# Designs tried in a protein design run: designed miniproteins, single chains, continued (5). Part 32

Each design is a single chain, and the fold is of that chain. pLDDT is the mean over its residues in the fold that is shown.

## One batch from the design tools (miniprotein)

Design m17089
Fold by ESMFold2-Fast:
Structure m17089 (fold): chain A 67 residues (1-67)
Amino acid sequence: RDAVLEALTRAAVQMKALGVPDEDIRRTIRVIGRRHGLPDSAVDAAVARGLALADELGADGALKWAS
């Protein structure tokens, strides 16, 4: 399950770097997390981590990190 949370964090970084709104990122990743039986709290924490990383790295750095 930790590998899934890591993948969701990477997805959040990538989506943020591509200019997807934070609200749409949260909704999309929650759907994926629910399919894997993850609680919304864990998914939300993974998204928050990804969004913070994207803001720190900037768009180009975030895309490189997430790839």
Scores: mean pLDDT 79

Design m17090
Fold by ESMFold2-Fast:
Structure m17090 (fold): chain A 90 residues (1-90)
Amino acid sequence: GQDYLRQAEQAYQRGDYRSAIRYAQQAIRQSDPMSPTYVRALMIRGRAYSQMGDSQRTQQISQEVSRIGSVGSDDTQQARQDYTQQLIDQ
């Protein structure tokens, strides 16, 4: 899961939002639900959809991340906090 997560992050940073979404989806498939890797992959997907103007998918992913963060481990809550900070840092 983590290798795909890294590829998703790199694709996002270079503005390749479609590749970022694809790599993030692979990271999600290979990761345990509610793990930090799973949550980070959801966040990258959400950010990439936001950059592409897909507000509906961005909102749905934000709801999934919020749900996981409210019932997940400390690690998933930290990943959610990192996501919020990255949105502020723009």
Scores: mean pLDDT 73

Design m17091
Fold by ESMFold2-Fast:
Structure m17091 (fold): chain A 92 residues (1-92)
Amino acid sequence: SKEEEIKKLREEALEKLLTHIENGDVDGAVAVADEFIEKLKKLGYSAEEILRVLSEIVREALKNAPDSQRDLVLEVARRVFERATELLEKEK
């Protein structure tokens, strides 16, 4: 059920992300992604797996966004991947 677990977490993250996007809340959308990254890290997912799932979430958000919000979703995507790089590439 690792595939079922990641699918459920992805769907929950996407729903929260879309809610913040609908409200024009870029900071809230990025915070959802931060929480999702940390949750997957704690569950033992690799940086590669986390980036793949984030890419899937961002792709789905872009696909479902109205044209008026496309630029907002792209800004969220940019900030999410900048943040993911910072959180996943930090050596302790």
Scores: mean pLDDT 79

Design m17092
Fold by ESMFold2-Fast:
Structure m17092 (fold): chain A 89 residues (1-89)
Amino acid sequence: SELEKLVKELVERMKAGVRLTEEEQLELLKELLKAAGYPEEIIELLEELYRRNKEGKDISELEEKIKPPLEELEKKLLEIVKKILEEEK
């Protein structure tokens, strides 16, 4: 799975003590959404949310729309991370 590959690479980076900037976190989140099979419209919502938030604009509607796919992605990522960490002991 492309999602599992990206999560493994992220876990290896975290073990190396590499911290992501806010911009790097956004790009990673976009790649994770793509790898998990979410449509481009969800990725565009995430980009618009980050842009509006940076501009100090109201993000409430975008946040409400993006929250369900992000919560589902987070759940999937946590299960993959747990599996990877258990395999490495």
Scores: mean pLDDT 77

Design m17093
Fold by ESMFold2-Fast:
Structure m17093 (fold): chain A 75 residues (1-75)
Amino acid sequence: MKSLEEQLQELAKELAELAYKYAEKLSPEQQKQAMELLAEIQRLMKEYVETGDEKKVEETIELVKEMIELIKSAA
């Protein structure tokens, strides 16, 4: 069974691969959404480092999944 941190690392790797292949195909509106999602991910990870609250990791995983789906929708 994979830990939440291992799940997040795998999703982050998938996101990086998809961004490399498809990021330039994103519309200006999708790029704005991607930047907003990235800012929220960074905020949640900062809060996790400060508080140790595992719910912040779970929330981050969901936002990374949303960003993956956003990039896939452009492919």
Scores: mean pLDDT 80

Design m17094
Fold by ESMFold2-Fast:
Structure m17094 (fold): chain A 79 residues (1-79)
Amino acid sequence: SARREQLRAELELLKKTFEEIKDEMDEKDAKKVEELLKEAEEAFENDAPLEEQMRKVIEAEAAVVLSIMKIVTDKKEKE
């Protein structure tokens, strides 16, 4: 469905964003984001219900956004 294709595109964007920021993250935070991205990927591989795929992608997105906010905040506090 069009919504599943959109969610897949969002997951791929999140993976790309994580790859770009992972070197600036704490190791523990990076591992947590990687695990959430893996859970989202597994929801697609297992043909999970659309609602579950959506929830897993949202969970991964929230973790990526929080990681970006932490990186930006830490850099500003050092200025």
Scores: mean pLDDT 82

Design m17095
Fold by ESMFold2-Fast:
Structure m17095 (fold): chain A 83 residues (1-83)
Amino acid sequence: MDLSPEEQEAVEIVERLSKELGKPALLSEVIEELTKWLREKYPEASDEEITSRLVGLILRLAGEDRLESLIDEEGNPVIKVVK
């Protein structure tokens, strides 16, 4: 289905991060940036709510073929924007 505004913003954050790094971002870097963004967007949310939102968002974007998880040459998981 079409991306929600929140899902689209998350894709744009990942794409920006990859562009700034000049390479696909590490999964850890993606988690850190998206967690920071969600905490700023939902400042009253608990840590459990932020984690639930983050996991749900990543799983939805991966299921919609908007984000792809790859392994780099060092064996680290990296995230790439597909579309």
Scores: mean pLDDT 80

Design m17096
Fold by ESMFold2-Fast:
Structure m17096 (fold): chain A 100 residues (1-100)
Amino acid sequence: SMRDEVEALFEEALAEMERLREELREKLGQATSIEEAKALEKEFSERMDEIVNRAMRALLTAHHHGELSEEEVQAMLARLGAVAQEMRKLVEEKLAELKA
């Protein structure tokens, strides 16, 4: 069904975000300067935005067709947002470490 397809697409997007977070963690671990950490922030923010925008378009389309409620869309976006927040925290912690 269309609902099953959008739920599968969402779970794939969430898994992509989780893989992206772990890749960021590994690359931040290798960064030795604020410049390197800021370059990673920019690269990973752009990659994250592509995943989130793709997922958001699919979720909003499913909501428009009555397959998902507004509350279901908000809950799914919140799950993606939680991974994005963890990624922002990784960058902030690395920048604080490098400034010390």
Scores: mean pLDDT 91

Design m17097
Fold by ESMFold2-Fast:
Structure m17097 (fold): chain A 83 residues (1-83)
Amino acid sequence: MSLEEAIELLSEAIQGDGESQELALHAVRRAMEAHGVPQEEIDRVLVELAENPERAREVLEEVARRYGDDVVLEAARQLLALT
């Protein structure tokens, strides 16, 4: 899975119904925690994704840039495992 494919998958889920959004946000939280991202930054990202789902692609690209592509790739893999 490429970074672009991971961002697309996560963005579609975040912009989906409430159940799909909750699963995607859970996957993003777990991936960020596993990579040692500070709790305050995790909370900021999750709030932004929940309140502005139309910006999901932009926010996930920033997460990849700041914390590494592996964070977003792992989040997408975790979402697929939950589905």
Scores: mean pLDDT 87

Design m17098
Fold by ESMFold2-Fast:
Structure m17098 (fold): chain A 73 residues (1-73)
Amino acid sequence: SARAQEVLERLRQAVEGLLEAARRGELSDEELREALRVLEGLVEQMKKEYPEYAEEIDEIRDRFLEEAERLLA
């Protein structure tokens, strides 16, 4: 659906923006932890609402988790 595609695209853009900020060292540890918490909640909600996009949603989440884990270590 157009709605699901819009939401998924916004999620991709938001995650890419956060990754760029994190790579530049612009996010504090506190901001990064908050972003991770918010993303996990959003992912859980989106997978319930759009189960047909679960794989794409997981891929977006995993990209952010990898970067966050490296920075928070």
Scores: mean pLDDT 79

Design m17099
Fold by ESMFold2-Fast:
Structure m17099 (fold): chain A 68 residues (1-68)
Amino acid sequence: MVTPDQMRAIARDQARRGVERGWPLSDVIQQALAAAEALAGRPLTPAEAATLRGLVFDEYTRASQAAI
């Protein structure tokens, strides 16, 4: 099972990478979902996907504001 800590780590890593590469939030969310599914070895549940989307949004916003 993907833990909350693992989801947060994925969200942070993917958001940082996406902001560094100039990727839009939608692409970062797709990459984070793919990474979490690969780690889980299964498709995410709707609840897991919703949680990860929220975490990616928060981390992406934070990373975007930190970029000068």
Scores: mean pLDDT 81

Design m17100
Fold by ESMFold2-Fast:
Structure m17100 (fold): chain A 119 residues (1-119)
Amino acid sequence: SELEELAREAQEAADTLNENLSDMYETKLNGETTMDMTKAAAEVAERAAAAESAGDAFLEKMEKAAELDPELQESLDAAKEGIEKLRQELAELKEEMEKKAEEAKKAAEDAKKAAEKAA
């Protein structure tokens, strides 16, 4: 049925969202442990964009499903609120990672200058 197809497509979009969020957080942790914050910031931004795209696809499928089954409207409203909060959190995370990358670069440059001055 149309509802079964929309439910499958919504689940696929939700799975893609979850995979990109998982990869994003793993990339953040790897950047913090390896101190390659510039690479981590870029990869986090890429995964965040993919997660936002998957969230939009999920909402599109849920909106079509709610038109066919009005009982899904409450679930759609909750999903919209959740995705909006996620977008805000992703924007804050991207800003945090970019700032950390700038701080790490400056610290590396300062350390290099200090080493040259001590030699």
Scores: mean pLDDT 81

Design m17101
Fold by ESMFold2-Fast:
Structure m17101 (fold): chain A 69 residues (1-69)
Amino acid sequence: GDSTPVSPEQIEKALVRALLEGIISAEQATELGKLLKDAKTVGEAREELLKVVSEEQARKLVEILEELA
């Protein structure tokens, strides 16, 4: 859920996994890594994700983040 806590390590793992699965591009992964640096919850991460990626890509990344929590 939106209040689920996330760590920087979980964010990095999720971005690497999404890149390897072809969900996001290398350019998107780099930009998201910078934007998500201060995200503390899945909800905060989703707001930052939507600045860079589509709603479908953000949904898939949120699913990965929740799996890693």
Scores: mean pLDDT 85

Design m17102
Fold by ESMFold2-Fast:
Structure m17102 (fold): chain A 94 residues (1-94)
Amino acid sequence: MKEKEEELKEIEKLLEQAKKIAEEALSRPTLTEEERKEIEELKEEFERLAEELKKAIEEGAPKEKIQELISKMIGIILRLIGILIDLELRERKL
């Protein structure tokens, strides 16, 4: 199983997607300063978790640890999407 390099590639793709979602939200004209701060913090936490996940995979960490890190990263992506949806709905009223 040549699985580790493929997993690392998928993590890079997720990091790129999270960055794109964050940049999209940060570009919106109705974005508040509070929302901007939250997006910046979520982006930083996501980058930190991505590095921790890469290290866990390289070191052969237990599946439970890898699943925990992935779940946290998915949670951040869902939060970013939620902010973007809220911004879209807000803009439709203007």
Scores: mean pLDDT 80

Design m17103
Fold by ESMFold2-Fast:
Structure m17103 (fold): chain A 90 residues (1-90)
Amino acid sequence: MEVVEKLEEQIRKAEENIGKDPQKAAEALREGARAAEEGGYPLAAEMLRTGADILEDAVKRGASPEELKRRGQLAVDLGRAALREVREAT
């Protein structure tokens, strides 16, 4: 239950920051991955890390606002998939 709450908070934070601060969105997904890993959900942690990596790579490459939004949405979708995996196990 506590892991679900932490993931919901971090995914919401990532979604809120996709267009505003994509680096902060990536950091939120990495914090979610840490919570998932510590909670014993390695697949969920991998999904969250993958989302963070996608978004962080786009930021570092200087991607356009349109590309950042597209990559950010994909990253959040991976975060939501990770949350579903944890909810099914809890």
Scores: mean pLDDT 84

Design m17104
Fold by ESMFold2-Fast:
Parts: structure tokens; C-alpha cells; sequence
Structure m17104 (fold): chain A 86 residues (1-86)
């Protein structure tokens, strides 16, 4: 089960990296930011995922949300980062 958890976490991280690149290259930033947050929330809810990986996924989602200019989404991601750091 640990291998499956790691592979799923890696898959989600790669998807987030792809969304960040797409957003930076002029893709639909608002749509990509929402997709990034959803993926980050899924990974953060995974009990077996390392805290460092959860932080990295939220940091990527934050960058995408900032590129999208969605202030509400930025604040939601920042709150998740703060909750995870406790």
C-alpha cells in the first residue's frame, strides 16, 4: 500500500507541475488554478503522504492561484498551508 500511496502522490505532484507550466504559458488560469487546488486538497487529505510533499503541492497551487489573480483562491490555499504548518 505504501508504494501505491507514493505513486499516487508523485502523479498528483506531476499534474500540479503541468498545471503551473500551462498557467504560466497562457492557459485558462482560473480553470487551472481551481484544478490545482482540487489536486492539492486530495493530496493533503492523504494521511500517509509526507508533510513536505503536502506543502510542496500547496505551494504549487498557490503560485497558480496567484497567476490567475483569484484572491479568494489565494486566501484559501494560504489558510491550508497555515493549517498544515501547525
Amino acid sequence: SSLETILRAIGRLLRLIGLKIDAELGGDKKKLAKEALEIAKELVSEEDAPKSLKLKTLELALEIAEYAGDKELVEEVKKLIEELEK
Scores: mean pLDDT 78

Design m17105
Fold by ESMFold2-Fast:
Formats: C-alpha cells, sequence, structure tokens
Structure m17105 (fold): chain A 107 residues (1-107)
C-alpha cells in the first residue's frame, strides 16, 4: 500500500540521515559518502512526494516536515555547519519521524 511504502522509505531516510550525521560527528564523512547519501536521499524524497497525495492530510503534513528537515540537514552537511546545528536539526528530524510513525500506526 502507499502507506506501507511511505513507512519503509521514511525508515530508510531516518537511517540514512542518522548515518550521515554520525559520520560527520566522528570526522569520517568523506565528500564521496556525502554525495552518495544526498543522491539516495533525493531518490527517497522523489518517491515520498509521489506517495504523499495517497496519505491522510495529517500524514502528508508530517511527511512534508520530515522532507523539509532532511533537506535542511543535507544543506547543513554541505555547508559545513557547526555540529551543534546538525545535532539540533537531527533531534527535530528524529522527533518528527517518531510522530509520523505513531500516526501511521494509528491509521
Amino acid sequence: SPLDEARLLAAEMHALIGEAVSAKEAGTLTPEQLDAFEARFREIVARLKELAPHLSPELQDLLNRLIELGERIVQALRDGSPLETLRALHAEFDAAYREFLAKADAE
């Protein structure tokens, strides 16, 4: 179903962003790894945008929030933003992801 596919893609996006932030904090994130993470992130976002119209309005709003936060994290990684900025954005992303998952499970 569109909802089940959106759940799987949101989970992949959550894992992908967590890995990128962790690699940045560890000082192990290479430009090549960042390029690969961004490419996969963009593929996930494109598919989620196709699925969004098939979800409830509440799930659409939460999904749009996840995409927005994910894009801000990718940009912060590209710009070499301070780790404190990345941690704050990642915490907001994790909270939004947990809210999306809880609402999806209730439907």
Scores: mean pLDDT 90

Design m17106
Fold by ESMFold2-Fast:
Structure m17106 (fold): chain A 60 residues (1-60)
Amino acid sequence: SKEITEKSVKAAKEAALKSKNGVEAGEAAKKDVAPLLSKLSDDEANEASAAVLEAINENS
């Protein structure tokens, strides 16, 4: 679970860094992160989703 959260955040950061704007970063991150989040419990998925959004905002 912790490893999946870390992988999700890493994937989101990589997507944001490769993207030219926040919208593009968000779409790329959703594509990469959705399969990872589906492996988490609801509580863990909410925490990971918040971290993913924060990573996108910081890198966009």
Scores: mean pLDDT 70

Design m17107
Fold by ESMFold2-Fast:
Structure m17107 (fold): chain A 90 residues (1-90)
Amino acid sequence: SIPRSKASVTEEQFALLKQAAQLLLRLVAEDPEAMTPATRASVVAFAQRILAAKSPEELAKVLEEVVHAGQEDVEQLVAQAQQLLALAAA
């Protein structure tokens, strides 16, 4: 059915995405010129929306609303978040 295309976020994914969003905001603040002003504004706005989410269900709605994310997109974002956190830990 069509509802299968909608994103779902687990508690673990929620915590990880919020950690990655916090790290991303710090990286943007440390080197704002690493990306174009338009890309920086989009990244900051998206990270702030992730941090404002109070539950996995609320984050799933944010991802659907902002980036039209389905389940596959959530899995890709989680993989990217894991990569970002791993690079920061090194």
Scores: mean pLDDT 77

Design m17108
Fold by ESMFold2-Fast:
Structure m17108 (fold): chain A 111 residues (1-111)
Amino acid sequence: MEEKVERLRKLAEELGDEELLELIDKIVAGDASSLYELIDRLLEIYEEALKNSSREEILEISNKLTEIWRLSLEVAREQGLITREEEIELARYRGERMFKILDERVDEALK
């Protein structure tokens, strides 16, 4: 647990995002609803990177965002904050929002 929390904070610090640090602290403190807010913030960072960054920078950012999401889910599971059903709903919410971001970028590229 503690090592995962330290890694999460380090990743958020490397991204320079104070809101990610605040959301991680809420999740560590037992606020499962902050997982949806975390998805929203991670995908906002990803969308900004897709618009304004090189392919290499997008890959580096994407890898860090994916690790933050994975570790946050592991922390929430280890604390008993989410059920299997709630984890499936989180995965669906993240997937639908990610698809929308990618679909909008593809549409822009095809114009």
Scores: mean pLDDT 83

Design m17109
Fold by ESMFold2-Fast:
Structure m17109 (fold): chain A 77 residues (1-77)
Amino acid sequence: DLAEREARVDELLAKAKEALEAGDAEKAAEYVGQAALVATGDERVAELARELMLAYAAGDLERGRRLQEEMAKRVAE
């Protein structure tokens, strides 16, 4: 059920938020990647979402922008 997948995504994103509040960017990136995988079924989107979280946590806005562009291309396909 789509609603069950959305609930799982929300749970994973809540865990990512808790990890970020704790200062654990790597754990937050793991949860964001898992949420993207559950939402899309696409391992490449999950990988890009994980890297995007790590880039922004590190303050690397240029890398973050490039990763967002790659995700947008992948999702638009």
Scores: mean pLDDT 81

Design m17110
Fold by ESMFold2-Fast:
Structure m17110 (fold): chain A 102 residues (1-102)
Amino acid sequence: MVTIDDVMKIIQEIASQIATDMNKFINQLIASQLPASEAEKKIKEFGKKQKSLAVSQVEKKLTEKGVSELVRNTAVTTLTKIIDQETKRRIEYYREEIARQK
């Protein structure tokens, strides 16, 4: 039977991959010296895309393991919250980096 630790490991693996992809994306935007408003829009769009992919991946993996709907819904909520927080963090970081260069 799938344990809570197994579910958390799946969430952490997906979240880590997304954080890596977001870091690469932010570094590209910083190199391009985009205005903060344009970068914020691109970061939000990227975060929304990553959220959709992450939800699909976690739902598939947990459904295949026979995890209950309640636990799956909790995992989806947890993962989307992590992605939303990471998206906000990157927007703030980008604004600070652009401000330092003025």
Scores: mean pLDDT 83

Design m17111
Fold by ESMFold2-Fast:
Structure m17111 (fold): chain A 60 residues (1-60)
Amino acid sequence: MVEEAREVAAEKLVELGVEREEAERIANSSDMLGAADRKLGTRAALEVLDAVREAQLARE
């Protein structure tokens, strides 16, 4: 589950234009939202958060 959330975050970051290695580093950060905000800005960081939340809600 924690690993799945990190994978979803990394995929969304790549979709938003972050390189795979950097996206994985941000997704593995204990402060993923803050790291994404610093890298891409608040709007993109919220999109990453929403993607993770949506994936979690899709689970049984």
Scores: mean pLDDT 76

Design m17112
Fold by ESMFold2-Fast:
Parts: sequence; structure tokens; C-alpha cells
Structure m17112 (fold): chain A 96 residues (1-96)
Amino acid sequence: KAIELLQQAIELTGEAIERAVKAGDSFAARRLSDAYLYTVQALNAAKNGNNEQAIEYLEKAIEYLQSAIKVSKDEEAKKLAEQALRLTQEALELIK
């Protein structure tokens, strides 16, 4: 359940990165890439039953997604990041 939400969040974050790169928004792209990395690490930790580590990685992913949303110039990248943020927050609540 939480794993499925994280897989969807990873996909949406990847799409947001592609959009930010295409728009030339290097700062948003970097923040989204950091969020992507932390979400992948959280997924791997959750799959291994390491919920404490998964929570730490998800909190970092949420921070980077929020930062990316704030600085994003491309509306589509922003919307994809907002959707990824919502799914990541839902996954965090399920793991806690």
C-alpha cells in the first residue's frame, strides 16, 4: 500500500524533472532530482522493513518537493510535483 504510493510518487517526480529540464528550470530540476533520490531510498528502506529509515528519507523528500514547487517556473512541473508531494505525504502517514 505505502509501497504503491511511493512508486507512483517516483513516477510523477520523474515526469516533473523532465518538464523542469525541458523548461530550462535548472534549480527546480535539481531539487526534484534530490526529492527523487530520497523517495527511491525511502521505497527501498520500506521494502526492507526499515520503517525508521524510510520515514527519515520521506521527510527529506517532502522538503525537496516543497522547495521545488516553490521555485518551479513551469506550471506542469509544479502540478506533477504537487501530486508527488501528496502521495509521498500519504505514504509517510501509512508508515508512521
Scores: mean pLDDT 89

Design m17113
Fold by ESMFold2-Fast:
Structure m17113 (fold): chain A 76 residues (1-76)
Amino acid sequence: MSGAEVQQRYLEALELRREGRLEEAAEMFEEIARETPGTPIAYESLVQASELYRELGDFEKSEEYEQRAREMKEAM
């Protein structure tokens, strides 16, 4: 996927979050992170997913994505 396509998908996920479509936004951020491993946008996407799951009350998934983001940052 091109950098422009990745950036566009990230903006789409942010729009879903603004619309209150929190579960769909979290799923899209997870897909972006999976498709772009080791990149700054993958790190930001994991952080966004962690925050969204916290807002949804899914503290276990929030912690999981926070840990994945931390591990990715250490590898960068």
Scores: mean pLDDT 84

Design m17114
Fold by ESMFold2-Fast:
Structure m17114 (fold): chain A 100 residues (1-100)
Amino acid sequence: SAEEKKKLAEQMIEFAEALFNSVKSQLSEEEAKLMEEFIKKVKEILERYANGEISEEEAKEEIKKVTDETLAKSKNPLLKQTIRLIELMILHAIEEHKKR
């Protein structure tokens, strides 16, 4: 399960980065930096989850917290939708892994 958690974390990070790259040209420099900081924080949470340092529940709570904090900093609908989609995919991936 440790190896599977690492692969899952890597896939989630790749997905988040791919979504950011798809919208990056439509974002301001400040919005792009906000998204980069969001992805960095998400990556740190997922690495702690993959290493067994935090539980599935704790990882989900931290992802939700970072999402809400980031959403509070922008009014851009595209940025907000992209961040919410990243959150949803990560939360679903963690839940799906727990059911296996």
Scores: mean pLDDT 85

Design m17115
Fold by ESMFold2-Fast:
Structure m17115 (fold): chain A 58 residues (1-58)
Amino acid sequence: SEEARREFYRLAREVGDEIHAADAKSPAEAAVTHQRGAERIREAMERLKALDAANKAA
């Protein structure tokens, strides 16, 4: 799960950078980037949770 956590933090930082850059351009672009970012974070959280469950079962 440590590897998955590192990947999650990396993704979170990347999403944050994208939102920040989009916010500087237009509100509409920022809204779209935020929605896509939220989806990516959710997928990463699901992967992290699955790995955590597998480790707990072992």
Scores: mean pLDDT 76

Design m17116
Fold by ESMFold2-Fast:
Structure m17116 (fold): chain A 102 residues (1-102)
Amino acid sequence: VIDAVEEHFAPEAPELEEKYKRLLELLANMDRETAKELLRRMAEKLGANMTEEDIERNVESLEKKYGFKESTEEDIEEAEKLIDELAEFRRRAEELYRELLA
């Protein structure tokens, strides 16, 4: 299991968990540098408090489990789309949670 990545990005909602798993599979099939950049974008958009050190550890975990390959433009575009969708769901969930607490 990629425990560190799962801990930071695994959503409670089943739909978000499915999208997250698909994103991890895409990242595992990319080259290391592209996967690292996409993980940074995901952390930033999801509001995860990940340091550069945390991102590097997650990239190392992916490399040990799957090994990196050459990424395609199509895979990168799909991963960015999934990141945007996950960020939108996170934003809506936080907004709803704030409304319930207020």
Scores: mean pLDDT 67

Design m17117
Fold by ESMFold2-Fast:
Structure m17117 (fold): chain A 91 residues (1-91)
Amino acid sequence: MLTEEEQKAIDELAKELGLDKSTVEDILVGNAMTLIELKKQGVSKEDLEKILEKAKELGRPDRVIQIIQDILDNPNITVEEYKERLKKEEE
């Protein structure tokens, strides 16, 4: 769960990027589906890179940082393809 300081940082980032606070929070807790949907909606690579930098700044787990980086590096990845990757990791 996110602390009050982390929540404030997320609110500030959301305002900077013109995104909903809940959307930024979902990404920073490791919800890759939300990040993929943002790319599909036309959010810029530069704005997604700002989310990555904020995740690093807040000391989010390496897994969360890696998820964001993987989606930035794979601009054509779909929600379905990412779900298959998660399923293979669990099996």
Scores: mean pLDDT 73

Design m17118
Fold by ESMFold2-Fast:
Structure m17118 (fold): chain A 78 residues (1-78)
Amino acid sequence: SELEELQAELKRILGEMSEKIAEIMETSEDEEVLEKVREIAREIQKLLEEKAPKMEDPEVLRETIEELKKKLAEVEAL
């Protein structure tokens, strides 16, 4: 179903995001980079908390995935 496909994509993006954030936190010695990744992590947490009650709606899932893809690009640019 579309809902199951979107939930799988969300899980994939969150997994990739967690891995990249963890890598930066473990390997970076640049405090500016560390502060930026902490800020992005806080924004992701807030987004997920806001969207969690509506995650049965495919439209909300699509919007959440798009927002997370933007955050992933920000992390990858660090």
Scores: mean pLDDT 84

Design m17119
Fold by ESMFold2-Fast:
Structure m17119 (fold): chain A 69 residues (1-69)
Amino acid sequence: SEAAREAAKRLLESFTDYKIELVKKGLITKEQAIEDVKAMVDLMREEGLLTPEEAEELYKKAIEKINKA
């Protein structure tokens, strides 16, 4: 459903922000944060919550945010 797709995108954004906070606190590496976000994006894509294009775009955006942390 569209509501589920929108909820998934919001969850991914919150998850990415949470991982960035862990990087800033020195609890995980940027590489680990990127891997964790990729796993969530891949899962959401396989479950049909993201199109392949949305998955690629959101993953690239997440990498940019993490690398700026």
Scores: mean pLDDT 89

Design m17120
Fold by ESMFold2-Fast:
Structure m17120 (fold): chain A 82 residues (1-82)
Amino acid sequence: SQVDQIMQQSRDQTRQNGLTDASQHIDTGIQYHQQGNYSQALQHFSQGVFTVTRTGQQTRDSNIFQLSDQLNDDFNQIANLV
């Protein structure tokens, strides 16, 4: 589904930026979505997004800020599709 593609891409981008904890939250969200538990999927995906945003604020890394913006857009798209 479109949701699966967005979530997997979000996870992979987060992993590639070395944000392992945030990536694990997104991966947990994917697992819940695949089980049909959309509320838990959104909750865990949101936790991943929050972790990236917090890391960006703490490090002031422009690449992490750009990733945070992308993940917030991804979250809004997913929330509108489930």
Scores: mean pLDDT 87

Design m17121
Fold by ESMFold2-Fast:
Structure m17121 (fold): chain A 64 residues (1-64)
Amino acid sequence: DINKKIHEILQKDEVTLEDLQVLAAVLGEDAEAFLKETFDVSDEEIKDALENKPKDLEEAIKKL
């Protein structure tokens, strides 16, 4: 369940780049604003997540 995985990521004390990439793919156009407001991560990490969204979202979620 993709919603459950998003909720798990949001509850992490420290998010990985892979977590941010999955969230960016799920959230689409609002991803940049959401990630910047929700996580204390650098602009560079947010940009990387937006540019390197997983090609296979379901497989990426399974690996988290």
Scores: mean pLDDT 75

Design m17122
Fold by ESMFold2-Fast:
Structure m17122 (fold): chain A 67 residues (1-67)
Amino acid sequence: SAEALARAERLAIAMSLEQGVPLDLALVREVAARLPDGSAEELARALAERMPGASVETAVAIARRMD
């Protein structure tokens, strides 16, 4: 969904900035498509699994700050 994609993009940008990991928009779109109704925490965990060098704990903390 467009909402899941926007949320995933916002999370991936924040993770890239805070952790210095590369931003891959194709990966972001793929994760959003697999989790169309995903919460910020679910999207953050899925993104962290597939972003090289990303910390799952940091990604979840970023998602929780977006509440």
Scores: mean pLDDT 81

